# Designs tried in a protein design run: designed miniproteins, single chains, continued (5). Part 13

Each design is a single chain, and the fold is of that chain. pLDDT is the mean over its residues in the fold that is shown.

## One batch from the design tools (miniprotein)

Design m16421
Fold by ESMFold2-Fast:
Structure m16421 (fold): chain A 89 residues (1-89)
Amino acid sequence: SEAAEGVRAAIESVRQAVEAGETEKALEALDTEIKALDEEIEKEEDEERKEFLKKLKEFAERIKEAAEKGDLERLRELGEEYARFVAEY
């Protein structure tokens, strides 16, 4: 889905930015994605898809928290969890 690809792209961008010491850039990308997810969740009428979008937002928010802390290990873990989540869905 477009939303899932958006979150995946944001996670990759965040990981690279944090490794480069560009945490502010990482946070900006995540804020953009979280806002997009909030707008899609508000408009979604299918409960199963709404729960999926809420899970994507939860991942994005956890990634943002790890990025704010500069926690590269947590970012790696969350990226792996996200990859498993979208593969199983």
Scores: mean pLDDT 80

Design m16422
Fold by ESMFold2-Fast:
Structure m16422 (fold): chain A 117 residues (1-117)
Amino acid sequence: SELDKLVEEIKKLAAEVGLDIELTDEEIANSPELSEEELQRKISMLRILLGVFGAEAEKIAQQIAELLRKLASLGGLGRRVATAILNKLIEKLIPRAAEEIRRRMDLGLERSEERRA
């Protein structure tokens, strides 16, 4: 019940940054019970990836991180669910962050041409 409520709130926050998280029972069952140190490292990766999109996305990343820590505190199942969510978010964010970096590079080139004209 509390686990379901935390997952629903995380899904809502992820949707605010354009991420749709759908987890299957199989994905949860196959997710490892990561150590606190490994979970903290993945949470740091999530925050770095969302930080590429600016201050509002950074704020949402902090809220997601807090909910993920609460989820992990519910024991082995909560830790597996938190791991599954983190892996899904990171998997979706890596290509989006790469695209954003490329957009900034392309925009930088365009602005350089505009300043020379």
Scores: mean pLDDT 81

Design m16423
Fold by ESMFold2-Fast:
Structure m16423 (fold): chain A 82 residues (1-82)
Amino acid sequence: SLDALLAEADAVIARLRAKRAEMRALGLESHAAIIDGTIDVLRKTAEALRKEPSPRREALLRRQIDAGRGIIDGVDALIAKR
């Protein structure tokens, strides 16, 4: 459902915000900036979907959610290698 997809986007945005804070605390500003850009993209697509639902925007948001999860996993792997 659209509501479930939007809730999933909000959950990924919350996780990305937490990872952005972790990156900033570690002085990894370039990684924090990449996460910030990802949050902005997800937020804008979710906002557009809330205003005007469309199958094309739903598919786009799903791809952006997957990309955001990939960034979280990559950042977690980077921290774990320390």
Scores: mean pLDDT 88

Design m16424
Fold by ESMFold2-Fast:
Structure m16424 (fold): chain A 118 residues (1-118)
Amino acid sequence: SVKERLLEALEELKEYIEKELKKAEADPSTDEDIIHILKSALHLVNALLRLVEENEDEEFLEEVLKLVEETLKRLKENEGNPVAIAQTLLEFSGKLHRLLKKYGLEEKLLEIARQEPV
């Protein structure tokens, strides 16, 4: 199903961000802003995973899947470039917020995000 594919893609995105965050924190030359962007993106993806698990709107799920797949492709193309990875994640966050507005889900995501332990 679209939901199953999206949950799988979100888990891949989460693992990618966790790996990049670990690398960034291990490198003392990494800009603090990059670390903050990675942490914010990880928190957002965790909240989005919970939102998707409870959502049955196929049109919303399909648009989010396309966004996540496009984001993963760009992250892979920019492997080894922390600035480009951070920029890609900022673009993802902006596009996701526009999509949440379109479907009236901004408040629901914020509620879930406040309850997440990360």
Scores: mean pLDDT 87

Design m16425
Fold by ESMFold2-Fast:
Structure m16425 (fold): chain A 76 residues (1-76)
Amino acid sequence: AANAALAAIQASVAKKKAIFNKILANPSPTAAELAALAAALSASLAAVKATIAALQALLASLSPAAKALFIAMVNA
């Protein structure tokens, strides 16, 4: 559902913000902290890729007219 895709994007953005804040708060992170940050970033990227795939599948199911209108709204 589009709502699930939006929620996944928002969660990914929040996670990236948390990563940036952690880097700013700790200029000398440990190897374990760096590994945790890398894992969190990889998980966020995977979530974004899954969201893009879901949106592409949804877009493919729309009629040409509905697809054109949707694209026009996004590219205002």
Scores: mean pLDDT 68

Design m16426
Fold by ESMFold2-Fast:
Structure m16426 (fold): chain A 83 residues (1-83)
Amino acid sequence: ARAEADRHRALALEHLEKARKAAEEGDAESALSHADQAEEHAGLWATHALAAGEPVEEVVRELREMQEELDKVKEEARKIKEE
């Protein structure tokens, strides 16, 4: 469970970084695609972390932080599409 949690957490952060770079390059479609991948992996990380006995409050806080960053990327991608 912990190894799977760590794997999904790494993938969530990797896709979040790729989403940010795509948004910086003006590629709204790639930014949204990577943001969706990051969101899926963040959810899987949380599921595996809870199964591994990680404190619920800490998992929820970190998931909220990831979601805030994802929301920023999605908003930037939305603005690119409006241009």
Scores: mean pLDDT 84

Design m16427
Fold by ESMFold2-Fast:
Structure m16427 (fold): chain A 61 residues (1-61)
Amino acid sequence: MSLEELRRALAGIEEAFRTGERTLILAARKELQELLADPGVQADPELLARGQALLERIEAA
């Protein structure tokens, strides 16, 4: 994935979490874990930090 595609994917996951819909939140958590394993996300400190913060918020919900 390009950085633009990774940012778009992360924004989609953030939006799914914001809806509060349980099924979407569970799917978003799985997608986020896979996204955080992407080398492009790991190479971008802002995307990595943003994704990790979102994962913590999902796990606390």
Scores: mean pLDDT 76

Design m16428
Fold by ESMFold2-Fast:
Structure m16428 (fold): chain A 75 residues (1-75)
Amino acid sequence: SLEEKFKRGLEYYEKGKKAYEAGDYEKAIEYYQKALKDFEDVVLNGSGELKKKAFENMVEVAVKILEIAVKEVFK
């Protein structure tokens, strides 16, 4: 279900944040990409509040990926 995909996306996002805090940026990106796929499915197929929440989380995850990219460029 879309609700299950949304919950899984949140779980991947949390795992990505934990990897980031541990300095494992490769693992963080892998989890963030998995979260994006789940949230994208919810945005494309959902409606109302669920779609809105999925889109908001997609933006947050995209920002986290950009933060890692900036760290890699300015090492």
Scores: mean pLDDT 87

Design m16429
Fold by ESMFold2-Fast:
Structure m16429 (fold): chain A 70 residues (1-70)
Amino acid sequence: TIVEEAQKELAKMREKLRELFKDDPERAEEILASLEEEFAEKIEEYKDDPERAQEWLAIQRELVERALEE
């Protein structure tokens, strides 16, 4: 389900962010809290449109990856 995919993706983001911000864990938690809130809201918004939900998740994945590679 989209909820399972979102949770899996969020778990990966959580791991990556904590690794990158080991010297600033407070910042990592702020970013994670923001992402968790957005994921919950978007899942509810796109519950009737799984294709749109998949596109949104792909965009979030790329945004996080770009931020981490900068």
Scores: mean pLDDT 73

Design m16430
Fold by ESMFold2-Fast:
Structure m16430 (fold): chain A 63 residues (1-63)
Amino acid sequence: MISEEEKEAIVNAKDGKERAKKLKEVLVNSLKLDSESAKRYAVLLLSLPREEIGEALDKLSKL
């Protein structure tokens, strides 16, 4: 499961590149996705408004 601190780190990232990096790390380390799947989901999540990324991560973690 993804912690609140991990979600805040993603939302508060300085730019899109840093946000993508933190998203990929969380998807691999917390959700146990492989690198290819994590990259795909990170791209999808980055297309969302910043405030919706946390909710999308929660929904993904329940899959």
Scores: mean pLDDT 76

Design m16431
Fold by ESMFold2-Fast:
Structure m16431 (fold): chain A 70 residues (1-70)
Amino acid sequence: MILSKEEAIELVEKKLTELQKKLLKDESVDKAKAAEELRKVRLEIQKLLDAGELTEEKINKLIEELEKKI
């Protein structure tokens, strides 16, 4: 499904906020590494958004890859 720019931003912020909240409570997670990987994901999402290529599928894939690394 093609998301509007506003819908895409809202979905991204919701998912990243929930993930960040979850990571903050997990004592086994390297907080510095988690923060760096979150920053990389936000930059990639911004690039896709600017290019008009941001889809729900790409957002989900980036979040899944982030969770796998942490």
Scores: mean pLDDT 74

Design m16432
Fold by ESMFold2-Fast:
Structure m16432 (fold): chain A 88 residues (1-88)
Amino acid sequence: DKEIKEAVEKVEEIKGKKAGEETRKTLELMRRMSEDPSLSEEQRKLAEDTLKETIRLAKEGDVRGAAVKATSGLIRIVGLETDKELGL
């Protein structure tokens, strides 16, 4: 994925190789979630929107904003799955 690669390269430039590796794993997870048929349409849409915004922020050099956006999005996606499993 070219967009993920560009975002990771920017994070590596600013925060170093380990931060770039962690960013790659997070973005790849969000990409998989956006395409996962076992998740709801709402969860897939949230994962896609979070992925796009996180990539944008990272490419702009807002590494902290990107991390916050990714973390917040992941928490919301997991919350929706928990609510579904609990019948809420």
Scores: mean pLDDT 81

Design m16433
Fold by ESMFold2-Fast:
Structure m16433 (fold): chain A 114 residues (1-114)
Amino acid sequence: SLLGDNLVSKSVIEALKELGYTVKNFYDPNGRDSLLGIPRAKSLEEAVAGAEIIVDSEYNNELLKKAQELAPDATLVTPYDPNAPEPPEGVKTYLATGTLAKEMNIAGLAKVLK
């Protein structure tokens, strides 16, 4: 699952596909109905239900904490941003910045997800 509908979200979707993951849905209450052919979940509960991996690109700690409560067994991951608030305990971070955003997301996600 993916949280957010922005440029980082698109790069994350492409990176997850390259790594062989299936992105079933994304969640953003103000987002589009679909992102790169992936449907928007109607609720956070729907987005994280049965998810093994949740990638956050919103940098919203309240949303992340709710995702942790709804999917306690899921691996939660966010791209590192020095200007974003510190993520909740248990959320993993990875480096994914610059012109090669897709390649950086691939490398970072592979390292934290195994």
Scores: mean pLDDT 68

Design m16434
Fold by ESMFold2-Fast:
Structure m16434 (fold): chain A 81 residues (1-81)
Amino acid sequence: MEIERMARELAEEIAARTPGLTEEEREAAAEHLRELIEYLASKGLDPEEAYEMLRGIAEAELAGDDVKAQKLADELAEKVK
């Protein structure tokens, strides 16, 4: 499934940049991201657009840019209103 694959790929990318992350935490992140992409798609957002926006938020958070992460999260929320 496309959504499941995107969620898994993003979770693997996050895990690669988080050396202390356990396999269980990686699997939990993949499931959470899958549910989130499915939720956004149910609101009419394209799944690939949802994936790209979530990836941008994750990259900002990993870089410690909380302001950028919040701005991207707000933009995502506006698209599903």
Scores: mean pLDDT 80

Design m16435
Fold by ESMFold2-Fast:
Order: structure tokens, then sequence, then C-alpha cells
Structure m16435 (fold): chain A 81 residues (1-81)
């Protein structure tokens, strides 16, 4: 299990929870506070999770467009589940 948080002024403004499945990272949770969106925080969270897991691709739910867009923006292979 991989947990990454981004904090600003002592507050958690974004979080990712992921699970390593072979060479892939299953993104179970990825959120950024609405007022902090557009600042690349989702990309930072996913990049740090990939670095910690060593994963080369991401698994995202077909119903989670935000996680898919973040992964595609990093040029990482995306597999919908």
Amino acid sequence: MVVVEVKENGEVIGKLVGYQVGDSLLVGELWVKPEYRGRGIGRKLLREALEKSGAKSVLVSAHNEYSKRVAESLGVKVIEV
C-alpha cells in the first residue's frame, strides 16, 4: 500500500492511496481540494506514488475520470478496470 499526501499550511490538500499489483499501481483514492485544483497537485501525488511503488503503469476505475486524466498527463500507461 502506498499513501501520499500533499500539505499546505499544515492542512492535507490532496491525497492518493494506491496498491501495487505487479508492475502496476491501482489508484484506490485520488483527490485534491477543489480550491487547490489546477496547480498540478494530482500529478505530484501520482508521480510520488509511482516513485515509491516502482510501478510503470496505473490501473484506474473507468468511473474515475480525474485519476485517468492525471495519469495521461504524466505520459504513464493507463489501464481501465
Scores: mean pLDDT 80

Design m16436
Fold by ESMFold2-Fast:
Structure m16436 (fold): chain A 97 residues (1-97)
Amino acid sequence: SLEEKLDAVEAELAPIFESEKDPRVRMALSTLLEALRAYLTADSLTPEQIERLKNLIIEAVKELPDETIDRVREALRKHGLEEGVKILDEAIEQVKK
């Protein structure tokens, strides 16, 4: 299921939470994963809810090291979560502008 794929992504990224000393980075990664889960698993979202989730993803990406973002992208891709990769890449483009 989609939830099982997201659980697998979170399990692969769990070592980052154990090794990361910056609480801001840990919180940003947690926020990113929660926002991705909400976006990907919700049966329906209002335009306001979609905008809120996209903004949470953008704000999380601003706080994350490039290495951590790359690890998230690879975990999403490995588990076939292409829509998750797409929204992450859109957020990265917004941050670099």
Scores: mean pLDDT 86

Design m16437
Fold by ESMFold2-Fast:
Structure m16437 (fold): chain A 71 residues (1-71)
Amino acid sequence: GPKEEGAKKAEEKAKSDVDSMVSILESKGIKAKGTVKVDGTEVTATVETPEAVFTAVYKDGEAVEYKREPK
């Protein structure tokens, strides 16, 4: 239904954002690992580098939480 379309858009956007970030980091010589987790209407995107872990939580198609944790 319409509610599922919102969740799919959030997942697609999170995957696209992760792929773009990983590509940019790798072009700079930085190894990056991207992961996207879907839990109902909540999507969590994580990008791990040797120096830091970046986490973004998406709800209703928008990023509601953004965290940067240094290693």
Scores: mean pLDDT 76

Design m16438
Fold by ESMFold2-Fast:
Structure m16438 (fold): chain A 65 residues (1-65)
Amino acid sequence: SEFETQLNEAKALGDSRGVAEQERLQARLDAMEAESPEVAAAFRKQLEDEIARGRETVRALADAG
């Protein structure tokens, strides 16, 4: 998933704050899934969509030079 890819990239870059933030979001998703799988799925999709938009922006900047 985009979320998992983002976490793996943060780990590879040694971004301790990025790793901590992604782990915090994963813990929140896990807690939400235990209470309401449907709400957790919607939240996960929102996060993945936001990550995908960020990656598209980075790709567009790279393509521009």
Scores: mean pLDDT 72

Design m16439
Fold by ESMFold2-Fast:
Structure m16439 (fold): chain A 76 residues (1-76)
Amino acid sequence: EERKKLEEEANKHVEEGDKARASGDYRTAAEHYIKAAELYKKLGDTKKANEFYRRAYEAYVELDDTEKIEELRKKF
């Protein structure tokens, strides 16, 4: 039950991140991708966690947010 709820929550954050990215809201997109990555990490899905940390990284690159980029580099 808990595992399924975490997976559903992670999927919702991915969808919200994708919507934010499509609208050019890279900051909101990055925040949702980080939440998804953290949830996948709790689920033991390291591959998906790294994928969404990378998407968050790419969003912060679009924002030229050096501080957030350095913070994310420590996670993967």
Scores: mean pLDDT 84

Design m16440
Fold by ESMFold2-Fast:
Structure m16440 (fold): chain A 77 residues (1-77)
Amino acid sequence: SMDLVLLEVEADELDAEAIAAVVASHGGRFLGWRRLENGRYLVAVEVPADTDLDALVADLERRAGVRVVSRGVAHPA
């Protein structure tokens, strides 16, 4: 099963390809993003329910040039 995870991130500019590659390395899929304000974005990803979210966040910050401000898991309907 897969969980929808919403990540609020800070970045000067989003590298969507880098985000997608990092998420895919954790068995997930990058769904999209929207800008909230200057330098702040909401990123939607779908990951296996057993994913280590701390490892995902660390890889995003290291490889995609973002800082993760908050994370939330959407409960399945």
Scores: mean pLDDT 84

Design m16441
Fold by ESMFold2-Fast:
Structure m16441 (fold): chain A 85 residues (1-85)
Amino acid sequence: MLYRPSPEVLALLREVGETRDVLSEGEIEAYLFTYLRRRKLFDPEDPTLVDLRGTPLERITGRSRATFDELMDVILAQSTPVPVE
């Protein structure tokens, strides 16, 4: 399965060098993780939590804090699935 992320998510992925508009779940996960690491958004006391405050992800999710899995769930829910035949 491939996904076309929302324009807001695509803009975020562009900041870490992704230029495609259709990606696999694993590719979205890898680029999202890279974005979070480069911006130092993981909580140093609890690395399962991501601080979304003041980031585009706060606007995308409506949350100030989330786990990585919760972020992936929201991003994929807002993405258009593109079947690979």
Scores: mean pLDDT 81

Design m16442
Fold by ESMFold2-Fast:
Formats: C-alpha cells, sequence, structure tokens
Structure m16442 (fold): chain A 77 residues (1-77)
C-alpha cells in the first residue's frame, strides 16, 4: 500500500505542477489550462481517496498532496 500511495502522490504532483506551469506560462489564462489536465486531477483525487483507508495513509496523503496544492495555489491564484 505504501508504494501505491507513493505512486498516487507522484502522479498528483505531476498533474498539479503541469496545471500550474500552464497557467503561469499563459500569464494566468485559464483557457490555457487543458481540460485533460483538469480531468486527470479529478481522477487522481478519486484514487487518493480510495487509498486513504487507514489513519496513517490519510495523514500522509493530506500532508503530501496538501503541500503540493498549496504551492500550486500560490502560483496559480
Amino acid sequence: MEEEIKKAVERAREVIERATAEAKAAGGDIDAISEEVKKEAAEVEKELKELAKTEEAKEKLHKEVGEIIAEAAAAYA
């Protein structure tokens, strides 16, 4: 399970970083953010929810993904 969580977090990081990079490169142009990236983000979120079965896994996911999202939100918003 730890390896599955690690893979899911890595995928979440890549998707979030791509979305942030696209928004930044376009000077905040929301239309420049691909709908595919948006859909992938939603799918990854669902996958992370399924992996958060234990308290330990939930805390790890919240911390890892939360940091990535906070970093992306600061750059995107």
Scores: mean pLDDT 70

Design m16443
Fold by ESMFold2-Fast:
Structure m16443 (fold): chain A 81 residues (1-81)
Amino acid sequence: GSTPIELAVAELAAAVAIALAKQGTPFEDVENFLRRIGKKYGIEEEVDRLIKEAREKYGDNDQKAAIAAARGFIEVLERRA
C-alpha cells in the first residue's frame, strides 16, 4: 500500500508534472513522465486511463490535460493507501 513517504514522492512527481506543463512542455512529454512514475508504483494501467480521460476532456489544452492527469495520479495512490 502507499506509505506516507511514497505519497510524498508521488505528490512531488505530480508537482513537477504540473510545473513542466505550465512552462509549455508538450502533453506527450508530461504523459511519458507520468507513465514512467506510474510503472514504478504499479499503477501504469490507471495512469493510462487518467491520461486518456484528461486528453478527451482537455485535448486542445496541454496544461489543463497534464494537471488533470497529475491530480488523478495522486488520487489513485491515495485510494490504494
Scores: mean pLDDT 75

Design m16444
Fold by ESMFold2-Fast:
Structure m16444 (fold): chain A 96 residues (1-96)
Amino acid sequence: EDEQLEKVFEEEKKKLTEKYPKAAKAIEALVDKALEALLAGKLEVARGYLLAISILEKNNGDLKAAIAELEELIPNLSEEEAEGVKEAIEIIKSEL
């Protein structure tokens, strides 16, 4: 059910924003965008947003390091996943 998916994403959003307070606004926006893409059936676009969240976690919430790593990954992604990653990079840049 969509309601169960929404609850899981809200719980994860709270957990990640508490763990990475410097990246909290970027993570919140990316989690919301991933959920929107999943509910719209855009699985590869959603994967792009989820990859961006994963890279932010890997870099301990360092926005600049995450942007650099994500930009390097784009040429190796599907067109739809790259769309999600490019939009994620713009969201992260807005929080610099």
Scores: mean pLDDT 87

Design m16445
Fold by ESMFold2-Fast:
Structure m16445 (fold): chain A 58 residues (1-58)
Amino acid sequence: MEIVELLKKLGYYDGPVDEELTDEIKEAIRKFAKELGLDESDYPTDELIKALKEKAGV
C-alpha cells in the first residue's frame, strides 16, 4: 500500500509493509493527520494522501 511507504519515509511508521490497514498503520495515519490539523481518521482520505505525497516530495 503506497501510504505505508510514505509514512515510513516520513518517520511516522517503522513496522512491516502490509497490504491491510493494521492498528499500527492506523495510528501512524492519525498521528500524521493530527500534526497537519486534518480530521483524524482510521482511513486515508484524499487530503491525507495528497499531504503525504507533498511532504515526501512526490
Scores: mean pLDDT 72

Design m16446
Fold by ESMFold2-Fast:
Structure m16446 (fold): chain A 96 residues (1-96)
Amino acid sequence: DVEKLVEEIVEAVKKALELKKKLPKLPESGVKRDDEAALEAFERGDPLGSVRRLALAALENNDYESVLAAAELARRILEREGRLDYARRIEEALNG
């Protein structure tokens, strides 16, 4: 389950990086790329599920900034849980 979730986030990041090369930087989408977004995800009690939904919704709207912010949240959550292999996969996807 977590593996499939991580794979979906990695795919969304790859598509977002392709969009970033084709589109100018988008205006603020309502998802912040800073620690505030990470804290909000934790407060919801389902951080990975919430981040996955956020990433896929942002991708559907061509909002690559929100996809990348959501992926960074997932990376931080996985690091906190000690799942360093999954965190590295997302980090590598973010680096492009």
Scores: mean pLDDT 70

Design m16447
Fold by ESMFold2-Fast:
Structure m16447 (fold): chain A 62 residues (1-62)
Amino acid sequence: MKEEVRQALEYLNKNKLPASALPKTPLAQQIADVIIYTADQLIKIGDEIQKELEKKRKEEEE
């Protein structure tokens, strides 16, 4: 995982409600799973976008 994404997730986890105040519900677990899954997908998409941008930068535009 990219450091910036990891730091953002740790910051959100640290500065919101304490874990003890979070409801122990299946919904809370599903939200956590979705956040992790989404972060991984965004990293993959970001890497592909970076490759596409590097390719376009090297191509001649007319």
Scores: mean pLDDT 62

Design m16448
Fold by ESMFold2-Fast:
Parts: C-alpha cells; structure tokens; sequence
Structure m16448 (fold): chain A 115 residues (1-115)
C-alpha cells in the first residue's frame, strides 16, 4: 500500500539523516523530533496528508544538510528540489519523488564514506 511504502521510506530517510548528522547532537535531536512527528502523522492522518508532511520534513532536513556542508552542495540541492516538488504533487508522485530523494541521500553518504 502507499501508506506502507511511505512508512518504510520515512524510516529509511530518518536513519540516513541520523547518519548524516552523526557528529552534531543538536541536528540528531532534530531528526528524532521529526521522526516522532512523522510516526504520529502516519498513524493519525490520511496518506495524502502524511506524504505532504513527510515531504516538508525531508526538505527541512535536507536544507540543514546544505547549510552545515555535510554532503556535496550539488547533492544537497537535488534532494531539496525533489522534496519541495513532492510537497505539491499527488500522493503517488510524492512517494516516487521522496524515494528518489532517499536514493540521492544514500549515494551522497556513500560518497562521503569513501573520502
């Protein structure tokens, strides 16, 4: 189901953002707060509203990645673009855009680990 795809996607994204912010306890606490908020939204909201909330959270966390310089700027901007596009999309398109954003984040962190 779209809700189950979105739930797994949120779980994967939050784990990746937590890895990205591993050296910043304040940003890690922000990820934990957003994860709790998204878990509540996934339990109480429509899948359409949960996807919109997830897209805004992904954009916010990706913006913190760019601001902190924790991944390549080009990678951060692409993730932000995909997440922002997802905020205005249909639920099916929003999930696909967020899946792409997670893939770009995984690639960026893999590149960082090679350095």
Amino acid sequence: SLRERLRELVRRAMALFREAFEDDPELRALVDSFEAFLEEALATESVEEAARIAAHVFAALASELERAGLIAPERAREIIRLALEATGASVEEAVRLLERAVERLEEALRERRRA
Scores: mean pLDDT 87

Design m16449
Fold by ESMFold2-Fast:
Structure m16449 (fold): chain A 63 residues (1-63)
Amino acid sequence: SSEQQQQIQRLQSLIQGAQQAIEQFRQWAEEDPSLRGEAEKGIEGAQGLIEEAQRRKQELLAS
């Protein structure tokens, strides 16, 4: 359905955005080591979001 397709597209956009955020956090931590702890928290949160979004996307594709 168009609704299912829209949900999949939104999940894919979330995954891509989270991947970009991880790259930014890694770059900022490299440029400013004092922010490394906060960047690591951001990376961990973004990785969790990617895992949940990928799981939900697979469920929608398998149904």
Scores: mean pLDDT 87

Design m16450
Fold by ESMFold2-Fast:
Structure m16450 (fold): chain A 70 residues (1-70)
Amino acid sequence: MKERLLRYLEKRVSKEEAEELVRRAEEAAAASERVRAALEAQLEVEELREAGASEEEVLAKFRELQEKAA
């Protein structure tokens, strides 16, 4: 999760901000497995979107991950 989240954020915010956000996300994920699963699912959906996947593929993946998390 750390490296994937850092890579995602570095494209959008400064490196220092990305490192701080990653640290906070890891602390939240360490406190709750549910938070970790949600962050990993969101990253997977965003990675598909960045890779040029269609909106239909993104939505299908999001639904699959929600069903697995429930």
Scores: mean pLDDT 75

Design m16451
Fold by ESMFold2-Fast:
Structure m16451 (fold): chain A 111 residues (1-111)
Amino acid sequence: SDEDKIVTLTHPSKDPILDYQQKNFHNMGDLEERIKQLEKALEALKKKLGIEHPETILTLGMLAGLYVKAGKLEEAAELLEEMVEALKKRFGEDHPVVLAAEEDLRRVREL
């Protein structure tokens, strides 16, 4: 049953941090569907417009935010690193938007 699946998801791991993240940052149906939609959008935008395009960079940031909500902090950090590199190439390393993205990456790594 769906209840059995939920019970299995809440008790499959011996890791209390993973369980806490899943319970506090995860809405299974809505969040996972939004992540899948943005992953598909990001792949399409990278192929059509490239990584340095504003639309691609915005989608990277949105997907990283959803990964943080899902407790996928390593995946979020990887996307934010890609976003920082794209922003540096487009605006230069000392631009305020680059510094803001580097701060977001630092905060995710400290979670």
Scores: mean pLDDT 72

Design m16452
Fold by ESMFold2-Fast:
Structure m16452 (fold): chain A 106 residues (1-106)
Amino acid sequence: MDREKVLKAASEIQKLMLEALRDPSKLDEYVKKIEEIFDKMTPEEAKEALVLAAYGLLLIIDDDQIPLFRELMDKIVEYIEKKYGKEYAEEVRRAFDDLLTARKLL
């Protein structure tokens, strides 16, 4: 896995996720931009970049943004299922659920 490529993608995805949470009316537009980033990545790179982006985002968002974050995750998981299959989508969903559980403990 190209670590530099993954870190750059994670930073870009985190920025797009943050913009989606700030302007929910454009949520689908930002999800589409995230999908375009994944189109240039392997499944392993995409999962790593997503987990890093979500982790970074959860460190800076308020609790009132968690419902929108969950909606964003659901849309991303739907795309991952269509592109990489159900098993990989479930791995991404579990990673997101683990991150949300960790945030509740902080």
Scores: mean pLDDT 81

Design m16453
Fold by ESMFold2-Fast:
Structure m16453 (fold): chain A 99 residues (1-99)
Amino acid sequence: SMSDIEKAKQLKKQVEKSTDPQVVKDSLEQLLALVKETSDPEVLELAIESAEIAVKKFPDDKEILELSKKLLMEVLKKSEDKSIILRAIGSLLRIIGLE
């Protein structure tokens, strides 16, 4: 079966390439489920990047903002890496600034 890193890369690609906010929401929900099951730093970094891209593409979509916050909060619960933690905090503050 596909590795968690490969799944996260495919989901990030869907967030990057899709112009459909529903596809982006579905991808963020799948990333959230994936992050709950793993502490792999590469998966956590891909999740942060996906949330950042989604919010940049759809800054007025309240559901995308909420899913992105949930995803970043799960990354913070899983990570012990200072760089990942600081990036996730920075992304959360940016999203709060849009609300």
Scores: mean pLDDT 88

Design m16454
Fold by ESMFold2-Fast:
Structure m16454 (fold): chain A 69 residues (1-69)
Amino acid sequence: SAKEEAVKAILKALVKATEEGKSDKEKVELVSKILKEHGLEPLPEDASLEEMVEYVRKLVEEVAAARKA
């Protein structure tokens, strides 16, 4: 599904961004870009790192629930 592919892309991108020393803002922008590329709602432009982490956590839970249904 688009959500599952987005989650895989986000997790891979966040690991790389952390290794490259990207800022919290750059990580949020990167996640929003991946969400848009997969047809999902992007994060607000002013979203915090904590808000981004919560959004990704919820998306992961939705993907896991869909697999069990």
Scores: mean pLDDT 81

